# Ledger of designs, part 104: designed miniproteins, single chains, continued (5)

Each design is a single chain, and the fold is of that chain. pLDDT is the mean over its residues in the fold that is shown.

## One batch from the design tools (miniprotein)

Design m19608
Fold by ESMFold2-Fast:
Parts: C-alpha cells; sequence; structure tokens
Structure m19608 (fold): chain A 55 residues (1-55)
C-alpha cells in the first residue's frame, strides 16, 4: 500500500540521516536511499531523492 511505502521511505530516510550524522556507513545509506527511490511511487521517490541530494 502507499501508506506502507511511505512508512518505509520515512524509516530509510531517518536511518540515512542517522548514519550521516554518526559518520558511519554513509555510502550504504546513500545506496539504500537510491534503491528505495528507484522502486517507489513518484511521491516517495521525490522525497527520498531530496534527502539524497541534501546528504
Amino acid sequence: SELAEGAEALDIGSKAAQAVFSGTDTEKAREDLRAMAERSSAPSAAYLERILESL
């Protein structure tokens, strides 16, 4: 469902931000964001792409 996808996108985005702030696994976080964006609906993909651009 779109709600489940949105929840997963928020979770991945949050984990990516945490990884960047901690300085660990930042490249993995970027790849996870990219992979999720590629398989997501347009709204979720746009959200994840904006996070990826800000990292």
Scores: mean pLDDT 76

Design m19609
Fold by ESMFold2-Fast:
Structure m19609 (fold): chain A 102 residues (1-102)
Amino acid sequence: SAAVEARVAEALALVEALREGLAAGEVSLEEFALRLAHIRGLLEEIARAVPELAAAVAEVIAAADAAFRTLLAYAEGRASREDVLAAVDALLDRLRALAAAL
């Protein structure tokens, strides 16, 4: 579906923008959290629209949730900025795999 492809492309662009902004020090923790929540919502809509992708989408949602937990740990001084970047890179890899499966 063109609508599903467009939503996956939007999620991918959002994660790439977060990765670049975080690397440049230009994204606030609040903006990061809000954009992860938006990405999660897009993924849930994809899983509802295409049940055949539900397992693949669940893997991407799990990576987004892991990135959010790492962000909270970073905000609490329990993780490094490098740990957050690694979690975003893992999310990006899983989202690229989902996009390639479409």
Scores: mean pLDDT 84

Design m19610
Fold by ESMFold2-Fast:
Structure m19610 (fold): chain A 75 residues (1-75)
Amino acid sequence: SAAARRARIRRALDAMISTLPPRYQPQARQLATQMMDIFDQNPDLDIDNPSPQFAAINAQMQAIIDQSQADRAAQ
């Protein structure tokens, strides 16, 4: 069901955010909430061809992930 898919996506996002350093988690949670809000408004959202708004939020999330990895690599 759509509700079950939504719950799985949110759980996966929350799990990923939990692996980030604590300093990045609040911003990542805010972005995850925005992504879920857009998904709730468009359940047929194609992740491979997202709306510009979804793409922008996803890019911000990816930037946080990339920064987290860069910080970890640099030490």
Scores: mean pLDDT 79

Design m19611
Fold by ESMFold2-Fast:
Structure m19611 (fold): chain A 91 residues (1-91)
Amino acid sequence: TIEELAKEFAEYTKRTEALTLVMQKGLPLEEVEKRLRSYEDEFAKQLAAYGKEIGEEGKRRIEFMKYMSQIEYDRVEQQYRDQQSRRQLLS
């Protein structure tokens, strides 16, 4: 559904932002994820409403946005894992 696609997009976007903040500012991952959770639900609802308003084109746009957010998340997660591995090797 459009709601499920919007939720998945919001989840990938939130996870990407959380990992970026952890890497850039050294904040605990769990604390950052908790802070972003409340915004994720509202963002997903607004995006789903937008997608429904513009019909079939809206569903396709949200699906592409989700796909792009997943690619970006995979890239940032790899950077995060590399940073953690490097810290262990240099200790």
Scores: mean pLDDT 75

Design m19612
Fold by ESMFold2-Fast:
Structure m19612 (fold): chain A 63 residues (1-63)
Amino acid sequence: MKELEETVERYKELAEQIPENKDELLELGEMYIAMSKDPKFSEEGFEGLKFLVKQAERQLKAK
């Protein structure tokens, strides 16, 4: 899914810009990426990844 791939790339870009918790954010992102590729949890994984992107964007705005 192109939308999923674009969301993954966006998340990685945002994680690089938040150094104080980058490792934790990357771990959560990998979990949701894995879920998005699982047929049982694909919707939950994708929604979780989109949520992380929104949270990271909010954190950058607070800087």
Scores: mean pLDDT 72

Design m19613
Fold by ESMFold2-Fast:
Structure m19613 (fold): chain A 108 residues (1-108)
Amino acid sequence: ARGRALEEEARAVYARYKKLGDEYKEKGDYVKATKAYLDGANALSGLATEAARAGDLETAELAAEMAQELAKKALEYAKESKTPESVSLASAAAISAVGAQVTAELLR
């Protein structure tokens, strides 16, 4: 009963940032697309940590998986933009993805 609110929040955060990133990508703005996906990945990593600390391992794993997906998209579009800013954003996205994976694995 207590985990439903965090799960719904994680799914809503994922949907919001994925949509925002997809919209920027379709416009050819790869820098803004990368930032949107990275912001989503960081928010979901935070939710994964919060769920883990609350003992909601199912929501923690879900949020960590969604964070990794958005971080992977951020890395993809950062490579397409080929700017120094996008290299920095790609590095941040990779760190975010590793952090989410470590959080999920430590709870198994």
Scores: mean pLDDT 79

Design m19614
Fold by ESMFold2-Fast:
Structure m19614 (fold): chain A 98 residues (1-98)
Amino acid sequence: VKVTVSIAGDEAKVEEAAELIKRAGEEAGVEVEVKKTVLPGMPQTMIGFVPDVELSKEDEEKLEELAREISRLVNEGAPEEEIYEAALEALEFIKKAA
């Protein structure tokens, strides 16, 4: 399964989120392509997942909830381990749903 991950926000938060999501993808056995948009001074980081497989509407909604949780953790400055575990949960969900 291949997943395109869009990350938009401040450079430091975008780089941190990108690194953690890529590493979580390697652990989950999911191919991750990250598209970064650096917006200096943006108060909130936004993360979205687009799998290369068709998901049900229910699974798409669940994935959006998981992406919002990762965004929340990054925006609140949560520990890297907590962000990583949330990213791993989202990627393993995609792998299972595919």
Scores: mean pLDDT 83

Design m19615
Fold by ESMFold2-Fast:
Structure m19615 (fold): chain A 83 residues (1-83)
Amino acid sequence: SHMEEKLKEEFEKYLNEARKALEEIGRVGTPDEVREAQAEFFKAMEEAKKKSLEEGYKILKNAVDKLQKRADELRAQREAAEA
């Protein structure tokens, strides 16, 4: 189905965005913060797999948004500590 194919493409997009966000957390965060971020994302992935494709992509989008926000927060904390 056309809609199913589109939702799968959105999943791949959000997986790539999550990878980039986790790489940024790895750059600015502690090993423990990286581990926690990875665990939260993998938990979201498991939840997404159990839902419909539409609900699953929303879970992944929310998880990516959370990772990006966390990366920004850790970057700000690091910049403040280095100032």
Scores: mean pLDDT 80

Design m19616
Fold by ESMFold2-Fast:
Structure m19616 (fold): chain A 74 residues (1-74)
Amino acid sequence: RVYTEDEILKGLAAVTGLGSPEASPAEELDEAARERLLRWIRDRYGVELSEAELDAAPSLRELARRIRARIEAQ
């Protein structure tokens, strides 16, 4: 199934509770929330991201873009 960047972004916003697509997951989420997010991404999209890749994403929008790129590369 092909996911759009906006569909992934909406899912990320819902699971994190962050109200802005420009919010930084690394700055806004504690360690436990980041672990849950990485697990959710793996389980939902089949994409395994490292903590370093999550920390490098400046916003939920950029994270959604990276997830979509990983899905397309599979």
Scores: mean pLDDT 80

Design m19617
Fold by ESMFold2-Fast:
Structure m19617 (fold): chain A 64 residues (1-64)
Amino acid sequence: TDKEAREHIAGVLRGMGDAFPMVRDFLVSAADQVLSQKTALEAAKVGQEGLDFAKKKVAEAAAA
């Protein structure tokens, strides 16, 4: 269901935040936005944008 998809995407974002404290607050906010979306497609878009941003920040920190 759309609700199950939203909860799954939000869980992935929160899990990444727990693994990488530097992006934790951002990913918690992104997860809340995912859960507020009406459809699974909208939630997936918000979730992907959040993950892409977090991956960039983690890669920048790892490259330093």
Scores: mean pLDDT 80

Design m19618
Fold by ESMFold2-Fast:
Structure m19618 (fold): chain A 85 residues (1-85)
Amino acid sequence: MAEEMRARHAAIRTAEELYEALLEQWEAANPDTPPEVRELVEEKLRLTAEAWMREREAELDEEERRELERRVEELEKEIERARRE
């Protein structure tokens, strides 16, 4: 299970594949998540996967990294708001 996910992460070549792996891992840990929260988490994980892949390829500069971190922070605030509704 976890070992298979780690092996898959090592073989990942695209942000889409990384996003799918992160989403699968998150859903396994959080099976009872409301749809509204899930949509926000999916967007957060997509941005996280993109940032990680771009950093790995040395494409991400400091300014772009800060912008992605800001977007993730805003999504975390939206997730908290959705959970309180």
Scores: mean pLDDT 71

Design m19619
Fold by ESMFold2-Fast:
Structure m19619 (fold): chain A 115 residues (1-115)
Amino acid sequence: MERERIAEESRKALEEDPNNGLLQTTQALVLSSLGMEEEAKENLETAIKLAPNNSVGYYVLGVVYLQLGNKEEAIEYYQKAIELDPNNLFARSQLARLKGDEKSAEKYFEEARKR
């Protein structure tokens, strides 16, 4: 129920604003979760072009690359998100987890969730 509702709401948002880089990146996450990796990569390329300085956009790009199995590129995008916004605690949490620092990952995630 919840997953279907979120997918429908995301699809409607993308139909209303197809040039929004964040929406293109969100669509790539959905496509990646469905195993549609080629379509996800096309949306990632569009998102990078439309949102080159957006910390949240780089964080979501990192998540998509991680889901596609590209761990090294995911790390680079999380680092870029942190460079653009040092207070991007979700990016810091994911980077710490990928480096095996579970205690720091949990701390950053808890701080991000409370904001």
Scores: mean pLDDT 71

Design m19620
Fold by ESMFold2-Fast:
Structure m19620 (fold): chain A 100 residues (1-100)
Amino acid sequence: NAAKDAGISAVGGGEAALRAVERGPDPTVATGAAIGGIGGVAQAEISGSIKTEAGKKAKEGGEKAAEGGVALLRGDLEKGRKGGEEGVAGGKEGIELAKK
């Protein structure tokens, strides 16, 4: 299920952003968070799952995770944490919707 896979990528990106905030800003982890988020967005769009509510939520989560990762690369820990939390939440919601 492409929407579920996109949601999993968004959760992974968001969790990476949250770990980077907790452990201190590591450019490698922040880059991983951005890539994970972008991957979730790309999976949702390329697979066409963006036409479903699950795919839309997964894409939203991926966008938030990517924003968090980019914020961390710029040294914005508060925005990085918020993006990570919203990325995990959106990704999980997309996964739950994809199960139905």
Scores: mean pLDDT 74

Design m19621
Fold by ESMFold2-Fast:
Structure m19621 (fold): chain A 65 residues (1-65)
Amino acid sequence: MEEEFRRLTLEDPERLQELAYELAYNGDGKTVNLILEVVSETGDEETVLAVGEAALRGFLRRLES
């Protein structure tokens, strides 16, 4: 899983954003935290912000029903 998220950070950051959003919307905070940790170590600042924003939007949508 960690290696897969690292690969997505470098090769397909847009898909990683979609995954972070979906997992956050489903309430899987543990996997979202792992994604954010990997992105923070591997990605550039723009990618980190985009993935973090996607995760936040997912959690907020979950709370709105």
Scores: mean pLDDT 82

Design m19622
Fold by ESMFold2-Fast:
Structure m19622 (fold): chain A 68 residues (1-68)
Amino acid sequence: SAVVEEARRLKERGASVEELLAFGERITEPAVEALAESRRLGRWTERARDYLEALRILQETLEERREK
């Protein structure tokens, strides 16, 4: 998944908080759309799972950098 790969790459290269937040803003609408599609179909799509995984990686990475 391109979005999960991008999230991992940002974490691996030590992207700044600003870069991580910009990534989160950029993927928010596609993630909401993927979740809405999953709800409409009554099943999880691979796209919805990929966006949730990318957001999970982003959240964990941001938590490591908060409180500094």
Scores: mean pLDDT 82

Design m19623
Fold by ESMFold2-Fast:
Structure m19623 (fold): chain A 93 residues (1-93)
Amino acid sequence: SELEERIRKLTERGLELARRAYELLKDPRLPEEKKKELQKQLEELSELAERVGDAYRAGDLEAAEEAAKELEKKIEELEEFLKKVEEELEKLE
């Protein structure tokens, strides 16, 4: 039950980060280099989320827990990246 709740919360956080990222990708002030980096971060997030879901559906709870830890780290990395990008865009105003 704790693993299920953790996966649910990570999924919610990941979806919110993806929404923020897609809004940033629409901003014409965002440099192409940052857009490419952001697209790569979103792809890696998606791949990790798929690994968590696949392991959990297979009943491999140990693999699901390990993948969930990797997903959580990626979510934290993306949160920091988005914050830094948002702060840099604010400096242009």
Scores: mean pLDDT 86

Design m19624
Fold by ESMFold2-Fast:
Structure m19624 (fold): chain A 65 residues (1-65)
Amino acid sequence: SEVSRQVARDIRYMAKAIELGVSLSIRDGKYVIHAPASDPELVAAAERLAEELRAEGLDTELVVE
């Protein structure tokens, strides 16, 4: 089903975020990636993840703090 595909996709991206060391939260169909401003390598990883999510048509926000 579509719901099963969405859940599987979300699990894959959550796993990828964990592997990259960045925080990913999903709320009301919005994907929010958090990266610490003090770590340029994590910011770059978060930017690449955000690009991948946006390429899939997902509403994605990158927060650098």
Scores: mean pLDDT 84

Design m19625
Fold by ESMFold2-Fast:
Structure m19625 (fold): chain A 73 residues (1-73)
Amino acid sequence: SVAEVRELLRREAPEEEILAAIDAIEDPELREEMRRLALEVDIERGLALIARALGMEDLAREHEERARRLIEE
């Protein structure tokens, strides 16, 4: 379900578990939407990780917040 995918993303579950939950969605449009959500969350978390590595703590926090908003919407 969509709720299960969002919960797995929130918990930073392994990619295998997230993909399995997405594949369990019977509606192909919702499956594609959840794949795009997972990608967008990964991009934001990746940018936060890079920003933190560069000592840009405020920017890292901003990207972490964007990832959370994507999951909560």
Scores: mean pLDDT 87

Design m19626
Fold by ESMFold2-Fast:
Formats: structure tokens, sequence, C-alpha cells
Structure m19626 (fold): chain A 65 residues (1-65)
């Protein structure tokens, strides 16, 4: 279904964002552990925000189905 397809796409977008977080945290760890922790916290917030946004979009489409 369209809803299942969008849920799968949402999972893929979140996974892509997680990989970006891991890469940014790795690069930050080369500067200091404190910087790496700050970057991880910020990027985790971005991943959570993206997840919530995509969940809302899927929920709105489910209402139309």
Amino acid sequence: SLVEELKKKAEQEVEKKRKEMEEATRKASELSPDVAEAVKFLKEGEVEALRKKLEKEVAELEKQS
C-alpha cells in the first residue's frame, strides 16, 4: 500500500540521518570527546525531529486512506 511504502521510506530517511550523525560524531571525536558529545546530542535531536515529522506525515496520509 501507499502507506506501507511511505513508512518504509520514512525508515530509510531516518537511517540516512543516523549515518550522518555517526560520521559527524566521528569527525568531532578527532577534536575532543566533549565536542563529540555535543555534536552527538545535536544530531540525535535532528534525527528525533525528522522521525516525528515523518510520523506526522504518514499519520495524515493514513487519515486520507
Scores: mean pLDDT 78

Design m19627
Fold by ESMFold2-Fast:
Structure m19627 (fold): chain A 120 residues (1-120)
Amino acid sequence: SEEDEKLKERVKTYLEHMLELGRYALDIAKKYNREDIAKEFEKLIDRFTQLLKELDSLSVEEAIERALQLAKEFEDTMDKAYIKAKEENLPEEVINYFITLSFIARIIRLDLEKELEKLK
């Protein structure tokens, strides 16, 4: 349906946005020699990239479920990056960036959860 096409496009937009933010977060992690965090960001970037490639072949429900799982993992990864950045006294801009990304992921997650509930 036209509504399903619009919902898939919204999922695509969320995935593209999280992918772009994740790439920037990866550059920051590498700049501050955070190899553990960088590896987690690389795995997320690969998974966002893979889901974007598969998106057209998925049902709307499957697309939302998979995007929701990635949004949850992105939120958790950014929360962990925030805690570690704060513990290591990284610049306030870096600390604030990771917590901001966690909040963005949370907003995306809540919207996807709401849309998934409507499809049940």
Scores: mean pLDDT 87

Design m19628
Fold by ESMFold2-Fast:
Structure m19628 (fold): chain A 62 residues (1-62)
Amino acid sequence: MPTPEEEVFKRVEERIKKEGSKVTFSRDPVTGAYFPETEEGQKLWEEVEEEHIEERRKRRLE
């Protein structure tokens, strides 16, 4: 779990399971990048990523 992308993706997976949504993501095995295949997936990814960034800022600000 050294890459921030992997950490964000794991959180997205947890959100999907809790919400019961069937959102599909494709993964580039060479770069390790994740691509949402649906608009719902893209919005969910963006939301989770923003939350993750905000948490990191809050930690840094004490």
Scores: mean pLDDT 69

Design m19629
Fold by ESMFold2-Fast:
Structure m19629 (fold): chain A 100 residues (1-100)
Amino acid sequence: SIKELLEKLVELLRKVGVPEELIEELKEAFEKTIKAINDENASYEEIQAKLDEFMKAVNKVYDWMVKNNVPMEKLKEFSELVHEIIEELNDKILEKLKKK
């Protein structure tokens, strides 16, 4: 389901004309966060650092959308998808912490 949320997010970003460079940064930051969560040897601090980089990529995309006058409806859709992705990432992190 988190992969489906990311796919919907990427589709939205391409439709509103977000540069592929920013979309790729977002995808890479997401994959690094997932990899850190799935890595049994990764510390909480390492996972948090990857999540912070994902949030930086999210903010770069949002800033681009605002600067390029993307409609409020699309900004809301973006924010809702990002919120759902963050909730699922936090759930995965909490589940990992329960096993340590």
Scores: mean pLDDT 86

Design m19630
Fold by ESMFold2-Fast:
Structure m19630 (fold): chain A 75 residues (1-75)
Amino acid sequence: LPLVIAAKTPEEALAAAREKGLVPSIVDVKTDYELAERLAEKGKPVALYSDDFDEAIKRAKELAEKYGAELVVVE
């Protein structure tokens, strides 16, 4: 897994993905976190978002640490 992105909104997640030249899966942490885990396990880039920004960061950090990926937080 090359990259995990954490953002507050899906718009910010998409903007960060475009800056990196990647086509990640944009995933709502609340509803689709298991999908994000499966994609990360397969080495696919994922961008996580939540209105609870701390939760998005926490989950992105967990995936990055577990699968050895770079973490990018959109402030």
Scores: mean pLDDT 78

Design m19631
Fold by ESMFold2-Fast:
Structure m19631 (fold): chain A 73 residues (1-73)
Amino acid sequence: SGTREAALKAAEAARKAGEEVGAEALEQSYRDNDHARAAASGYGTAKGLEKAGADEEAIEAARRAMEMGRLRK
């Protein structure tokens, strides 16, 4: 449950920052039960948020969800 909640929070943060593609990729990876792909998608989303000039809080939320996905495979 912690991994799912973290992934959904990261996707929400990505959407709020306008990073729709990254958010959808992360959600799809979770639905496919592919934790490694979810972690990679979270990393890509965090980089996309930084490039788009998103708030540090949004970027940190994406990084936390990515890390939770990796640790709780």
Scores: mean pLDDT 60

Design m19632
Fold by ESMFold2-Fast:
Structure m19632 (fold): chain A 91 residues (1-91)
Amino acid sequence: SERLEAIEANAPVLYEEHAAVLGEEVAERLVRLVLEAERARAEGRLEEAAELYAEAAREALRALGAAEEEAEAVAEQVRETVLAQLRALAA
């Protein structure tokens, strides 16, 4: 997948962008989750891709000081939204 290759090549830029806002440790975890999500997407594992994006959102919100329950609620919304988008693109 050209998209996956482009995202993997751009991973250092994604890291720098996230590190500037969230700190280096959180940025490393977020980039890893996004890369795992895009690999799952490329392999047709759409539900796993959506769950990995939801986990990335939860990690980012917690790093920004959101309460755990708020971060989990937003992560579930991200999971459902991403899954719907991925299914629409696969149709």
Scores: mean pLDDT 85

Design m19633
Fold by ESMFold2-Fast:
Structure m19633 (fold): chain A 76 residues (1-76)
Amino acid sequence: SAAARAEQTAKLLERAREAARRLADLGDGETALAMYAAVEHASRQAPEDGVAIAQGALASLEARLEEARRAREEAE
């Protein structure tokens, strides 16, 4: 349903916003902004593809956050 899709999209964007915020806090604000924008853009695409594309973009953002955290841990 449209309501279920809206809820799924909202939750996905909330997760992306938190990941981007954490990445920005690690000093990679430019990448965080660009990757969050990609998730947000994908979420606005056609209903059948938008969620899947947004999930892929979120996975890339989360992978970048994990890489940044590991790099900071290794540097300290």
Scores: mean pLDDT 81

Design m19634
Fold by ESMFold2-Fast:
Structure m19634 (fold): chain A 59 residues (1-59)
Amino acid sequence: AVAEAVRLGAEMVRAMREGRSAEEIARELGTGDAGVRAAQALKAGDEVGAIEILTRHLR
């Protein structure tokens, strides 16, 4: 769960560096609302919050 959340977080950071929006990233990774919230947290610099959101999604 945590390892998968970290992997998804890394994928999101890569997509953000390519200029993708939070919604585009969530759509591409198939994470839905959880992915949007996680990407928004990463854009705000809250890496811990992003991993927590993704870990809960990946139960």
Scores: mean pLDDT 77

Design m19635
Fold by ESMFold2-Fast:
Structure m19635 (fold): chain A 65 residues (1-65)
Amino acid sequence: RIEELKELIRSIEPKTALGAMARAVALSSLKEGKILSEEEVKALVNELEREGQTDAAEQIRKLAS
């Protein structure tokens, strides 16, 4: 589950600097064995949705909950 979420986030190619930063923060938290916070999930999902990566955003939300 944590490994699935980490692999999914790692497979995403962000299209913006904000997306890249949100991805890096999320991966850092998961690397330490922490569950992503609601704010971290929301930040990453919102940026992916803004980039048009709606399916990836939904999958992250589902795996992080």
Scores: mean pLDDT 75

Design m19636
Fold by ESMFold2-Fast:
Structure m19636 (fold): chain A 80 residues (1-80)
Amino acid sequence: MLEELFEEAFKELSKIVEPEVARKAAERYAEAARLVVEAGGEIVRENGAWRVVAPESARAAAEEALRRVAETAKELEAYL
């Protein structure tokens, strides 16, 4: 799952930014997903998008993961 998320993110991002930038962003996305999984949440593929499903006990980890994803996306916009 996390490896699949990394591979897909790296592949898609490599189409729009330099491979080194794509790799770092994909690593950050995978690391954010790992926080959710380690806290007892899940990352699922629904309607062509990766979605976070977390119990209340994993809520803080899910919120932190989404914050990191948003920050990474903002940083990537600078390369577009």
Scores: mean pLDDT 77

Design m19637
Fold by ESMFold2-Fast:
Structure m19637 (fold): chain A 86 residues (1-86)
Amino acid sequence: MPLSERQKERALRLIEEALRALEAGDIETAIRKAEEAGKVVAIGGDTPLQKEALEYLQKAIEALNAGDIEEAKEYLEKAKALIESE
């Protein structure tokens, strides 16, 4: 099932907030926002696109925990693009 319009808007906002937190150097907030975005996408359904977006969000969280900020930013932007295309 595709994300509802509300779920899509919430997920995109959370990813944008995570990206803004990374620009500010706030890794803790970026992780929290990425985790919340993942929860929204997971509730929305199980389409291949949603599964791929969840995979990128999980990779972003793992990169943030490892201190790989540039990798995390790339994964967040990939997740955002996938969700925007739905």
Scores: mean pLDDT 82

Design m19638
Fold by ESMFold2-Fast:
Order: sequence, then C-alpha cells, then structure tokens
Structure m19638 (fold): chain A 85 residues (1-85)
Amino acid sequence: MTLALTAEFETAEKAQAFAKEANKILRDMGLVGASGARGTTVRTYVEAPSRAQAEEARDRLLEAAKKAGAKSVRVEEVDSIEEAL
C-alpha cells in the first residue's frame, strides 16, 4: 500500500523541518519512502507492506505535520511509487 502526503506550510523553514521529521518517522518505522520540501510544500511518499502500517504511518505523519504548523495536509492512496515520482 502506497501513500502520498502533501503538506503546505507558511514558511520554507517549517516545510524543511517537517520533511526532516517525516524522513525520521519513516526510518524509525522501517518503511520505504522519502520526504522532500520544495518551497513551502512538502511531499512525503511511503510504501507500507500492510494497511495497518500504512494507517500508523499516516497518523504519525499527520501528527508531525500539525505540530510543525501545517496549514493544510492532503493524503492520497497511489498505486505505485513510479506514479508518485
């Protein structure tokens, strides 16, 4: 199961801080994925072997985005990693 999370921030500094935290969350969970900031927008991509792990990753990423001051967050289920890149 593959998720793409797009978060919008008021500043590029907050976006970069969230991208670093998102990458840490993915590593701590042992999940394949990446997070990157471009301007005030952060795109996080995660590949989870089960729906339960995908839901846990989504919830942790949403919590981290909220703590980082995200103005909006969109979560999308995608079919493959190639489609998200």
Scores: mean pLDDT 81

Design m19639
Fold by ESMFold2-Fast:
Structure m19639 (fold): chain A 115 residues (1-115)
Amino acid sequence: SVPEIELEFKGPESEREKATERAIEAAREAFEKNAILKISVEITDANGVVRKIELELSVAERKVTLTLSVDGLPPSTYTVHLPSLEEVERLLRALIAGEVEPDWYLDVDGEVPRA
């Protein structure tokens, strides 16, 4: 059976950095163990709006499924093929820190992921 690693984090915007570092540590462990990683991060902004990021990574398949939701609205789900741990780390920093639009890592219209 494939090993599974799970990470859940809930907190305010002030904890985004802590959430990001925990998610990256979990991703590193998943790559070392050739595991399935399930991450759920829930961040509440200064206006009380809750944003939830769910990520499922299969290391063996080099596949990431992203589910993004805002304040109880229907989730959007995306699938991305990632070549490396460094790519997953960049994706986690972008999504949890809010530094990059989620579509940067979507396989839409032949976009090439930055290395």
Scores: mean pLDDT 74

Design m19640
Fold by ESMFold2-Fast:
Structure m19640 (fold): chain A 104 residues (1-104)
Amino acid sequence: GVRKVLVYIAQKLSDDKNVSAKDAIRALKDAIPEYTEKELENMSIEELGKILAELFKKYYEENGNYTPEQKKEFEEVLEKLRNSKTAKELIEEFDKLLELIFSK
């Protein structure tokens, strides 16, 4: 469900930024202040995928210096994230976005 996806995102962001998972969850809420934690937990996977896609699009455009090939791959992954129907699909596309953003 959505809660499992949010915990996964928080753990991944915590590892990359050397902050606690709790702090990462709070930062995610702050990035989408229109939603409460309860609303996020009750959100559909499709709705969460669309919100995350727009959030990562803004982050990518503002914080990156990327090749044309990386931009194309990012746009393809972003579209798949936006159209995710299951938690598994959403997590898979999120992992691909993290690789593209942080170029590890």
Scores: mean pLDDT 70

Design m19641
Fold by ESMFold2-Fast:
Structure m19641 (fold): chain A 77 residues (1-77)
Amino acid sequence: SRAEALELLDRMIAHLRALAARATGDERAFLERLIGILERTKALIEAGVPMSDVQAERQAAVQALLDAHPDIVLPPL
């Protein structure tokens, strides 16, 4: 549901903010940009944007971030 998606995003954002607070340099910059992408995703869901459009925008933004930081390996989900 939308409520479950928003709760998950809030937990993910909180976790990433805790990681960013302990990170420095490129790792902090990466985490801050990732947080921005998730905050944008949350705003789109709250605004009632279709989930397919939300997913497409999030996927494109995450891919662009990863392309900008090729040395960063995301931990497995």
Scores: mean pLDDT 81

Design m19642
Fold by ESMFold2-Fast:
Structure m19642 (fold): chain A 71 residues (1-71)
Amino acid sequence: SDPELQAYKERLEEAFLRRDVAAVREILEAVPERYRAEMVEHVRKLADLARQLGDDALAAELEAIADEVAR
């Protein structure tokens, strides 16, 4: 377990709960390159969760950010 990666995931989840898409983008852009792939995967899991909760708009925005940040 990487405590730095876990801290980024927690910040990402807090932004998700606030529906703050701009904060999600900022966190992904600030993440060290070594964590980028795992953080992109985590955003995709949050998009799936948003879809399960009926928030298709949030899910679409999160998927778009993940696709844009993924190389």
Scores: mean pLDDT 87

